Designed miniproteins, single chains, continued (5). Designs and how they scored, part 100

Each design is a single chain, and the fold is of that chain. pLDDT is the mean over its residues in the fold that is shown.

## One batch from the design tools (miniprotein)

Design m19698
Fold by ESMFold2-Fast:
Structure m19698 (fold): chain A 102 residues (1-102)
Amino acid sequence: MEELARKAAEALLAGDYEKAREYASQLPDGESAVLHEDGIHTVIARDDGVATAVTLVERDGRLIVRTSSTAMTAEQAEFVAAVAREHGLGGDQVGGRLPPWL
């Protein structure tokens, strides 16, 4: 898990979004992994066959999306926020509008 997140982080840093998504696609469906280093967090997730790789940064006590392997839908942004919360990050502050029913 952590090895895939690290490879995805390296790919995102290099601007290779396709490769970052490919690493996320190696996760079993419904699984996620987070790598956190010095206020930079890489989240990889696979949900209902959709693979996502995202780098989040902390700024002013908020998590904001720095880079993403795809344009995130509201559902994908909420999933990333949920994963960040599960790993002790301020996922409710993730840059992306949470659904109004949440």
Scores: mean pLDDT 64

Design m19699
Fold by ESMFold2-Fast:
Structure m19699 (fold): chain A 73 residues (1-73)
Amino acid sequence: MSKEQLEEKAKLLREEAEKLLKEKEEILKSLSEEDQKKVEKALEAAKEGLKLIDEGKLEEALELVGNTLRELF
């Protein structure tokens, strides 16, 4: 993957993660207990991904979030 492709994917990941964190309360209220657990794990991965992006570890951020989503869904 090119550096530009990594930066673009990291930007999209940041935007999606920030949106999910902002809408967390609304999303969780509509879900079952099991689905709430999956969403909470996805949100934790999103938070860690944002930290990795801020540190310039774009590939590590994408792998972390991608692996978590594959395990949960």
Scores: mean pLDDT 75

Design m19700
Fold by ESMFold2-Fast:
Structure m19700 (fold): chain A 57 residues (1-57)
Amino acid sequence: MLREEEVERMRELLKTKSELEALNELIDYLVKEEGLSRYEAYQRALEALGRVLEEEE
């Protein structure tokens, strides 16, 4: 399940990084700091990216 902290982290990353770079950094964070599997980290990072992009439009 997507958490608000993950959405906010993605929003911050997108201020200084490309979408691909932000996605990769959030995936690394979720795997290393939160202990998620690579697959779960990818899904959550992608959901966070989608939410930020929808809110900005």
Scores: mean pLDDT 79

Design m19701
Fold by ESMFold2-Fast:
Structure m19701 (fold): chain A 62 residues (1-62)
Amino acid sequence: MKNTYAVMAYAYDVEGLPKEKIEEYAKKAGMSPEEAIKEGKRIVEKSSAAGRAAAEEIAREL
């Protein structure tokens, strides 16, 4: 889902990982890197506890 890739792009930005990985997930989300990070942040903020748990689970899987 596009939302999952946006959350992954945001998680990678927070971790300070190379922009190349952020661009890869943004492309999978069908967004620019800036839009993917912004949307991912919005999703995490809207449901902070549940969103953070989901982002951590995705990051752990990678």
Scores: mean pLDDT 71

Design m19702
Fold by ESMFold2-Fast:
Structure m19702 (fold): chain A 107 residues (1-107)
Amino acid sequence: SKEAKEYLEKGKEYLKEGKYDEAIEYYEKALEIEPNNKEIAANLAKAYLEKGLEYFKRGDYEKAGEYFNKALELLQKYLDKDDPARKEAIEKETEAGVELLKRIILG
């Protein structure tokens, strides 16, 4: 629909600006209108992943984990294993895990 496309475009603009909360809000609105739209789901997963990384960088590991899990659940539900967006999200999740281990080991 036109409304879902407009929300998707606004979400992409906010994501580019690093405004992850606003990006999530617009992507969620778009997905409510088109619940089976893989492109919207992929962009929402990316926004959740970026929000998770933001919490991780602030030392809020519990909130980081919650957002990483939200991203993973969307990717598992909507995208094939060979999808580039799913591959990117898995790579970023692995990077965050390595960084967490470094912080635990090094203090």
Scores: mean pLDDT 79

Design m19703
Fold by ESMFold2-Fast:
Structure m19703 (fold): chain A 66 residues (1-66)
Amino acid sequence: FQEQLDADTYLTFGAIWDAMADKLSGEEAIEAYEKAIEYYRKAVELGHPDAPEFLKEAEERLEKLK
């Protein structure tokens, strides 16, 4: 399979969703954090060195929502 996005792009998308989620509440915040986690996981899979830290922090924020 051909990958069109690089690790930096996935990290950026994750960071955007993570920042948006921090300003939301309830189910909308949960959905946005789940999107951030998906993008961060892709960045980790592609070897971005900073992605594991962002992923862990997003997962911790999601856990605090319930």
Scores: mean pLDDT 79

Design m19704
Fold by ESMFold2-Fast:
Structure m19704 (fold): chain A 62 residues (1-62)
Amino acid sequence: GSEIRKKILELIGEILRIIGEMLDIDLLLEKGEISKEEAEKKKKELEEELKKLKEELKSLPD
């Protein structure tokens, strides 16, 4: 059904959002607008969220 496709698109959208946030953190760190400690903490949290979303996407039927 269309529901599985919607769920896949939603999960992909969330994954892309998190990747974008990780890239923003790298950019802020390079500009010196964020501390190294804060950047590492935020990236770790985002990597854990990304891992969970990837596992959920992998578990969906084709």
Scores: mean pLDDT 82

Design m19705
Fold by ESMFold2-Fast:
Structure m19705 (fold): chain A 70 residues (1-70)
Amino acid sequence: MSLKERLLKKIGEILDIIGDILELEKEKEKAEAEGKEEEVAKINEKIEELKKKLEELKKELKELEEEINK
């Protein structure tokens, strides 16, 4: 697989996770409006897990960008 293909794949993975976080934040707002404190806590846990994965993917993307720009 080319470096460009790896870069595009990582960008896609990052965008997918950002989309998932945005949808979970919408679900969280709905759960908060409904007074579902337990559901809000579970959604917050999922958001934090996705944020950690996003940071790892951003690091991998930066490493790929540096490799391409050499």
Scores: mean pLDDT 82

Design m19706
Fold by ESMFold2-Fast:
Structure m19706 (fold): chain A 78 residues (1-78)
Amino acid sequence: SHGLEVAREIGREFRDLLDLGLEGASVEELVERGYSEEQVALAEIARGAEERLPHEEIVKRAEEAQKKARELKEERKK
């Protein structure tokens, strides 16, 4: 089943993304690996939650990471 195969691949990619985030992978490393702006933000959220940061700090770091990922992707188009 194509749907099941796609779901398993997405599950693996999501697990790898969370592991990289928890291990402290940089925004630059995640972008280089091909992760989206939203996926970079999710990795930062996972890290902030694991560190038990205040909700406001988690949101701020996720927004900063997403912005940085967007800027890096635009730079690569030039």
Scores: mean pLDDT 77

Design m19707
Fold by ESMFold2-Fast:
Structure m19707 (fold): chain A 90 residues (1-90)
Amino acid sequence: MDRTLVKPNEKVKEILKEAGIERDEVTLGELLQAVIDYLRKHGLLDPEDPSVADLRGTPLGELFGKDRIDLRDLSELVEAILKETEIVEP
């Protein structure tokens, strides 16, 4: 899964750009890490439970259609990311 090559849409590319990634194609692992780094950088992690991110009222929440992400269960985040990307190589 971490090596799956994906082509993100323009909104996801803005998140990658903040992580210093300006490529058209990235691995799913790189994209997942960039999203997690974005959450930390913008203070979207719950200060009492940093394993949970509150996305309500954020561009990321609108993009993924989620108000909350639990980083202890990355399967939901991966599913949300895959809806906003094109799989190039599985």
Scores: mean pLDDT 74

Design m19708
Fold by ESMFold2-Fast:
Structure m19708 (fold): chain A 87 residues (1-87)
Amino acid sequence: MEEERRRVAAEVDRAAAEGIKKNPSLAPQLKAMADAVRAALETGTPEGLRAASLILESMAQTLKDAGIEEVAKRFEEAARRVRELAE
């Protein structure tokens, strides 16, 4: 499952960069949340994976509220993938 965690972390970084490109005012918030997701994923624990999933859902909501639905869907997909890893 290390490979899948690595793939999710890479996707989170790419999605956050795209979100920041579309709305630079979100950069501090998205960077902090992405850092928190990476830290939670790196624990490899079920608790860490659940925490990462919740942060990713929060990131998706932030992008939806900003009208950036395409990037929000990418974070929703990442949250689903992480939730499956926690099971």
Scores: mean pLDDT 85

Design m19709
Fold by ESMFold2-Fast:
Structure m19709 (fold): chain A 60 residues (1-60)
Amino acid sequence: SPNAMELAAEGARAFAAGDYARAAELFSQALSLDPNFEDARYVLARALEALGRHDEAAAL
């Protein structure tokens, strides 16, 4: 199984490509493995905002 850092690296690549839906999936998985991963939480919030999922972003 991938670790939180591997998932975050894939998520960052997806985010850079403008694939915010894929980035949100990958960073959500990273955060599930490491709930204290603040950088992943921050980028997840940005991806959710880009998708118009404002309530989910605010809940992070």
Scores: mean pLDDT 87

Design m19710
Fold by ESMFold2-Fast:
Structure m19710 (fold): chain A 89 residues (1-89)
Amino acid sequence: MKVSEEELEREIAVAMALMTAGIHKVRAKNLGEKGAEPDLELIRTVLEAAERAGVLDEAAEALIEALEEAGLEKAAEAARRLAEELKEK
């Protein structure tokens, strides 16, 4: 059983979004307020990759939910804003 390249790219995009939320959570735990600041370049890069894979909505929802659950409201707001920017033509 082999996953198609297109399906694998979609799974990778969502996994990268969740990994991005995990990176923010680890930074917040280790660096406090400095670690809680949103990494705009990382968030944008991951969301742009998700857009290319055709799963921007799914990846953005996963990222925002994971950031909100971690109490990283600024990063969640930044992710929401960047996702909305990418949905605009």
Scores: mean pLDDT 78

Design m19711
Fold by ESMFold2-Fast:
Structure m19711 (fold): chain A 64 residues (1-64)
Amino acid sequence: MEEEVEKRREEIRKNLDKIKPELDALMAQAAKASPQERFDLEVEAGIREIAAAFGIEPKELHHH
């Protein structure tokens, strides 16, 4: 249904908007972090962004 597609997109927008400041903060922290911590922060930010976009928990995306 078109309505369901629109609702899904709106939910994704809300989720991304809610975590946008958090992602921006993580990226800023990564820029100032040690090389090892920087990589971990970048991975975390990426996982959170993908999880929010698909509406899933980060643990479902992370298979390591």
Scores: mean pLDDT 71

Design m19712
Fold by ESMFold2-Fast:
Structure m19712 (fold): chain A 65 residues (1-65)
Amino acid sequence: KKAEELFEELKKLENKEIKDWKEYAEKLKKRAEEIKNMEQEEKKKYLEEVEKALELLDKEYEEKE
């Protein structure tokens, strides 16, 4: 889903330049915040997907570092 795609996409980008999961998670949250500026219903669903992506992120980065 979108959260999983977003997680994989950002993970690839972050791993190249930024290997700190904190920055990766912060970018994800910031992306969600930008989405909040969109329609209320859409952003709420997107935030749920972002939270799911963050959970995947924690697992992946814990394995790497």
Scores: mean pLDDT 63

Design m19713
Fold by ESMFold2-Fast:
Structure m19713 (fold): chain A 55 residues (1-55)
Amino acid sequence: KVEEIKELVDRMTKLAKEAVELSKSTDPEAQERRKKIVDEIKKLATEVKKLLDEF
């Protein structure tokens, strides 16, 4: 359970770093990728919240 939360947080951190790099680009493809990453982070955050609610 704790290990699963750590894995999700690590994935969110990597995605957040990628989103920050993409935010420096004006390319439409980079903007689309950033939007998908933000959606992925939101999904991972929801999963973390569900796991924390089980404590």
Scores: mean pLDDT 79

Design m19714
Fold by ESMFold2-Fast:
Structure m19714 (fold): chain A 62 residues (1-62)
Amino acid sequence: LEGGEKVVRRVAESLRPRIGQEAADELYRLAVEALKAIENGDYEKFAELNRRIQELYRRARA
């Protein structure tokens, strides 16, 4: 499916070898919350969640 959640899950799974299972699972959770925020028109929360995703990705690579 081309649904956002399905795409996000595939991306998180593809990153698992690079960032590990815990980080991939957390990234998926944050991305799903970000999708919910944008669906509700909460763009401020979406921006905050996007920053958290970036921080998690950097932390996992450090």
Scores: mean pLDDT 76

Design m19715
Fold by ESMFold2-Fast:
Structure m19715 (fold): chain A 99 residues (1-99)
Amino acid sequence: MREELEKLKEEEYEKYKELYLKAGYSEEKAEVLAKVEALVITADEAAKRGDYETALELLEEAKRIVEEALKKGLISEEDAKALLTMLEVQKQEIEAEAA
């Protein structure tokens, strides 16, 4: 289970990083956005498997990446607000499913 989720996270990260680079994003911004997307996709998969603890941990990691990227000026305040709002919605959905 954990090894399969780790592989999924890595595959989605590489896929989205390439996609963002092709879309004209800087390497630094592409890495941030790809990491967040990979964590979100992997969290959804963990939740579908009933691993709500891992799903919530992955969303918290994504939140930390967004906050650190904002602090470093790699993303805008508007980008950060949108990403953090999406992560909060997904957290609420997972918590509701776990109850």
Scores: mean pLDDT 85

Design m19716
Fold by ESMFold2-Fast:
Structure m19716 (fold): chain A 74 residues (1-74)
Amino acid sequence: LERKKAVLITALEIEAVGLEVDGRTELAEALRRVAEAAKRIEDLEEAIEYVERALEAAAAGDLEAVREIAEEME
């Protein structure tokens, strides 16, 4: 689970870089908030679930959903 958490956080950080390059700065910032919050969550399954939800919402271009996920984690 620790490796899975690390891999998913890395995937989220890579996605944020891609969004920043595309000029989607607000969505990239929201994903970075999720990544930073996930690093602080000790429950591995909870952290993984949040990151997977954020990646799905980002893939859909749903800024509001990513922001809500970040707020839940903070």
Scores: mean pLDDT 81

Design m19717
Fold by ESMFold2-Fast:
Structure m19717 (fold): chain A 62 residues (1-62)
Amino acid sequence: MSGKELVELLLSDPRLTEEQKELVKKLLKENPKATAEEFIELLAQVSGGIAALARSLLKAAE
């Protein structure tokens, strides 16, 4: 799974606030070729909560 695909899942999740969705979009723009795992590591540096949600979504998408 690419970082872009993971971001699409995150942006569709109702648990994210508008501010959190903005942060996720910004990180994808800065890292457009990141894998899902690389993107989760980037999220972990700025928000542990968003990173934990992203890990759960990645596992569910197996």
Scores: mean pLDDT 82

Design m19718
Fold by ESMFold2-Fast:
Structure m19718 (fold): chain A 55 residues (1-55)
Amino acid sequence: ALEEAERRGQEAMQRIREGDPEVIRRLAETLGVALSPELTAQQLIDMQAAMSAAM
């Protein structure tokens, strides 16, 4: 259902906002995105935008 996909997406965003390095690293590897050593909210937003564009 659409509701489950939306909830899963929100949970993934929540984990990213929490700064879970494993989730961030996995997404970066999947998308081929290089992460800055100075990880900022902008960097996380950009990575999410790239993921959205890939889907």
Scores: mean pLDDT 61

Design m19719
Fold by ESMFold2-Fast:
Structure m19719 (fold): chain A 80 residues (1-80)
Amino acid sequence: KKIEEYEERIKADPNDAKAWFELGYSYLLEGKVQKAIEFFDKAAELAPDSRIGKYSRIVAELLRAGDVQGALAVYELALK
């Protein structure tokens, strides 16, 4: 499963901001919003000046505001 793959990557490299970002998205798809926020915050902390870190911060802020659709739209922008 995708979650297990990202957990494996994080065990190998806990500084893999992209793996934390993807884990956040996977939990968001399962409706686990609070866990998703934790993982997006971790990605933003690990790589604050990177594209992934900046988008992770915005996604986490939108999820805290209850804007799940806005958070998903920003996630899609991060993939470009």
Scores: mean pLDDT 84

Design m19720
Fold by ESMFold2-Fast:
Structure m19720 (fold): chain A 73 residues (1-73)
Amino acid sequence: SLIEELLKGLEQAIESVERAREAGILSEEEAEEIIELLEKAKKALEEGDLKKALEYLKKAEEKLKKALEEARK
């Protein structure tokens, strides 16, 4: 199902963010903010709110892009 596939994708995304934190690419604060948004997206999916899930995913993407730009400096 679409929800099952999206939930698996979110689990993998959270794991990837945690690995980036361990590698020193993301700060603890940046990783926590991104993971919080991904967890909110996961909860929205579990509640069947696909629109809210997409909004949280976009916010997580924006925060990740900003953090990666700062890490490159």
Scores: mean pLDDT 83

Design m19721
Fold by ESMFold2-Fast:
Structure m19721 (fold): chain A 61 residues (1-61)
Amino acid sequence: SAAEYAYELAYEKLEPILGPEGALAAAGMLGRDVERYGLSREEAEELVKRGVEQALRNASL
């Protein structure tokens, strides 16, 4: 599903930035948003991209 795809992609991208616990929480939220709003894979990918950009802005990395 698009939600599962978003979760997996978000965890992979966010783990190096947030660590495993932070990445799990963020990926879970992003996956739930994809499911809640009925987003496509392409929209989910964009949502994850925006989440990664935000995490990088908030981190010193």
Scores: mean pLDDT 84

Design m19722
Fold by ESMFold2-Fast:
Structure m19722 (fold): chain A 61 residues (1-61)
Amino acid sequence: MVGDIYRAIKDSNAGHPGFLSLKKGDKVKVLGETENGDLLVENLATGEVGWVGKNLLEKLE
């Protein structure tokens, strides 16, 4: 859901324009979601915005 906070479960390097590189433990805020399971997120430590696969993230309660 938009506004939810997620955490990266592993390191990931973006290989494509518009995708966000993450380090394990990075917290991101969801800005948007696609039907294919990609999330548009903001990295809360860096302020960078980009697309991330939902499979790389865990939801924080």
Scores: mean pLDDT 77

Design m19723
Fold by ESMFold2-Fast:
Structure m19723 (fold): chain A 114 residues (1-114)
Amino acid sequence: SAAVAALRALAETLEEAAEAAREAARQSAAELRATIAEVRDRVRAALEAAAATTPHRERLLAMAREIEEMAATTLEAADLSGSAGAGAAEALARQLERHAEELRALADALEAAA
């Protein structure tokens, strides 16, 4: 179904975003800030788009809010120190990976119900 495909595509987007955030942890503070801002905007847009077309609207919007808050924290940490920014970026990557795993489980459950 279109909703199953959307959830799986969203999980892939979050997995790619997690890789970008983890790589950003090894970059300069300026490069980390730029990458995390891109990750925030891309993930938020993808989650909001999927929320409009799936039965999991409230959960996907909750994920978007959590990622936006964690990205804001990462950007603030990067302005204070490189190590703080790196640690926050790694935490964001882990949360994106957890959300991607949940999205794949939701897609599998929705497909099984069809």
Scores: mean pLDDT 88

Design m19724
Fold by ESMFold2-Fast:
Structure m19724 (fold): chain A 73 residues (1-73)
Amino acid sequence: MSKEELLKKIDEIVAEAERVAAASPDPFWADVQLAFILIYRGIAKNLKNPEDIEETVKKIEELAAQLRADVAA
């Protein structure tokens, strides 16, 4: 997967995470979790190697999954 494709995937995960956070009964903690996702998105944009970006995507997916679990609880 190219850097462009990986960054597009991150943007899609971020958009979903923003929707989940907006539905949270605890908006403060949801916003904190979203902030970490956005930090990793920023890191990914400055990486050159697709493999390094793929590792960042995995971390973003893990953070987004935790956000979804916390909102569903």
Scores: mean pLDDT 81

Design m19725
Fold by ESMFold2-Fast:
Structure m19725 (fold): chain A 70 residues (1-70)
Amino acid sequence: AEVDRLFAELDVLGDGTVSREDIEAMAADRPGNRRPGKGLEWLKKALDVNGDGTIDAREEALLRAAQAAS
């Protein structure tokens, strides 16, 4: 699933959980920031796999961590 893939991509430590540190590390490795909040908008769209505009608990936790890191 796309959510599982993104969760794994953000799980830099490979322990099956995403933290602020994982998201910050990914952001730090990314060269050049484009627009403020661009990363969060991208993540929100990608996590909306249902197309209903509903975010599951796992997706919510990931977005919360992303917002905190941003």
Scores: mean pLDDT 50

Design m19726
Fold by ESMFold2-Fast:
Structure m19726 (fold): chain A 69 residues (1-69)
Amino acid sequence: SMSKEEFENEVLRSLTLMELSLARIEIERGNKEAAREALEQARKLAEKLPEEVRKEIEKEIEELEKRLE
């Protein structure tokens, strides 16, 4: 059975991935401001994740930020 901490981390990871998905959609739509807001939310959520998961998410955020240049 999943511990409370593991469950909380899974919820937090899911929310972070939803923000990344939103950022991708907004980039495709040309909504750069909305995409930046979603990436900012993903970054804030990722701060609370385990280091290994956080590093992978930070790389994805960096790649998406480059698409906004």
Scores: mean pLDDT 86

Design m19727
Fold by ESMFold2-Fast:
Structure m19727 (fold): chain A 76 residues (1-76)
Amino acid sequence: KIEELLRRAGELAEEAAAAYDAGDYARAAELLREAAEVLREAAELYEELGDEEMAELYRRGAEAAEALAERLAALA
């Protein structure tokens, strides 16, 4: 399940980058918010497994994606 979540987050990040390159900041922001949600789910599962280091890594990744999404939404 974690592996599937990380693959999904990667796909969403690539789609967000493509949207950004196309100048579609609203779509890029939406995709980054979806990626952040998936990363939060992965972090929760890592925490349940006792892998605090990985949980913290993906929790911070989700926060960064949310912050970027907010900035991009303001540009749209």
Scores: mean pLDDT 86

Design m19728
Fold by ESMFold2-Fast:
Structure m19728 (fold): chain A 72 residues (1-72)
Amino acid sequence: VSEEEFEADVYLALGLIYMTLGDKAAERGDLETAKESYEKAIELFEKAISLRPDNTDARKLLEEAKQKLEEL
């Protein structure tokens, strides 16, 4: 595994954590925390894609996070 693969995986994992935090915040009506969490997830998924442009999962998660942010 290359350093770039490892870094992309780390950013992807962190993005998933923030997306989950955003989902939980939105469910309890904490829209500010939900927005901040989704924005952070978007940033992290974009970093993962920049390192691994062929990662289809990261691109799908990016679009999902953007959609969730727009629906707040």
Scores: mean pLDDT 84

Design m19729
Fold by ESMFold2-Fast:
Structure m19729 (fold): chain A 58 residues (1-58)
Amino acid sequence: GAAAGAFARAAAEMGEEAAARIATLSKQNDSVGARAAALEAGADDRAGAAAVTSGLSG
């Protein structure tokens, strides 16, 4: 039934999150993946901060 399907989906999502975290850590060791991940995490935070600073400078 629909209720059983919803439960299975929630469990799958939980597993997907754990798998994604492990995959990210593994890719960091590869090199190219580490650079992309660091750029996304660092650039996203820094780009936001830089944009705010640039706006305030104007």
Scores: mean pLDDT 61

Design m19730
Fold by ESMFold2-Fast:
Structure m19730 (fold): chain A 55 residues (1-55)
Amino acid sequence: SEAQEAIRKAVLLGLQTNNSEALKLALKAQDILDQGGDPEEALRLAREAIDLAYK
């Protein structure tokens, strides 16, 4: 899914940039999907994590 792809990218970038805030948001997005939550909310958080990883 689009949310899963964004989460994978967010986790990878968070680790590569050593950005703990980006990684925390990516993991929160993953938790939302794991708990059967809103995939659009998960996608939003994953995209926010990607943006933070470039900071």
Scores: mean pLDDT 82

Design m19731
Fold by ESMFold2-Fast:
Structure m19731 (fold): chain A 96 residues (1-96)
Amino acid sequence: ASEEEISDGVAMIALGVGNLLASKGKYEEAAEMYELAIKLAKDPRLKADALTNLGKAYAKLGKLEEAKAAYREALKLDPDNAEAKANLARVEAALA
C-alpha cells in the first residue's frame, strides 16, 4: 500500500469512529474524529464525506457558522454532494 493509501485507511477509521460517536449523540467527540479524518484524507471524496459529517456534527452542536463553512468546503471538493447541498441550504436558512 502507498503512503496515501495508508493515510486514507486511517482517515476511514477516524470517519467510522466519528459516525459511531455521532450515533450516540457525542457530537463534540465525533467532530474531533471527523477533523482527524479531514487532516489525514488524501482522497478528495473521502475528505468531502468527512467535511459533510463534520458540518452535521457542528449543526447538532448549534455551531451554524462552522457547519456552513464545513459544507462549503465539502462542496468545493465534491460539488454534486446532495447531502452537503441540502444541509448547507438548511443552515443558511437558519442563519438568515
Scores: mean pLDDT 90

Design m19732
Fold by ESMFold2-Fast:
Structure m19732 (fold): chain A 70 residues (1-70)
Amino acid sequence: MEELEAAIAARAAAWRAAGMADEAVEALRRAMLETARALARARETGDMEAALAVDERLAAEIRPLVLASL
């Protein structure tokens, strides 16, 4: 988990360097962490539907922010 958080932070830094708005970068970083945590829980419990529901919601919220930043 900690290694994944570091990888997500490095990706966020790359997005900022590429010119993405800080708000969009931070929203993407939070979404990736939430999805990763939900997937880790689903692996332990076998509840993949809960993880997919989180991913779908975050994708819907973030898509407009990413498009607006491009």
Scores: mean pLDDT 71

Design m19733
Fold by ESMFold2-Fast:
Structure m19733 (fold): chain A 102 residues (1-102)
Amino acid sequence: DPVKQQRLKLSQEILDTVWEAAATGDFAGGRAKLDALLAELRKLGVPQSLLDELRAAADAFLEAAKDRSPEAAPRLNDAFRKLLDVLLKIAGVTSNTVPLPT
């Protein structure tokens, strides 16, 4: 499925983007690139609610990455795990049911 492959590729590019921003300290450039990648995911039919969740998770990770103290490591790891959870939902790896108002 080309759409699934493209979602996976964009999810990987998002991970690369947030790690590059954390490594370089270019948080503004990282956020700008993230916004462009979110727009591409929207074109692939990702719901706006998941895009909003992804942006919030990525912003939380970038904020946690600003604190280089050892005490910040648990916050950074928690933010990264939340980011991964949203990316897996978007890639369709963990979501095997359509939420229906039954």
Scores: mean pLDDT 78

Design m19734
Fold by ESMFold2-Fast:
Structure m19734 (fold): chain A 110 residues (1-110)
Amino acid sequence: AGQEALRYVELAKEAVKKGDNEEAIRYLDKAIEALRGVTDPQTMLEIARGALEVAKEALKSSEDILKAIGLVLRTIGALLDMELSTDPEALRRAALEAIEAAKEAVKLMK
């Protein structure tokens, strides 16, 4: 599950770089599904960091820069919450929030 979620986030980032918004969203949805099977906190944190990279790439091609900045900040906030939490369920919810924020950032692309 963890390797699948990480792979899907990386594929979403590459799709964003190519301008394929629909493909990026499909990969992020698959990453959300794969995240349900992840139990390792370090892997959840790596997934959330990957989601931040996706959101940052989407910002570069955004039709709404201010809203996209807000979504990047949401992803950063989720990562900060993960650094401050020892609860595995809270870590999973924060990783999910990071992927969802990245997905919304991708929707704002050209």
Scores: mean pLDDT 83

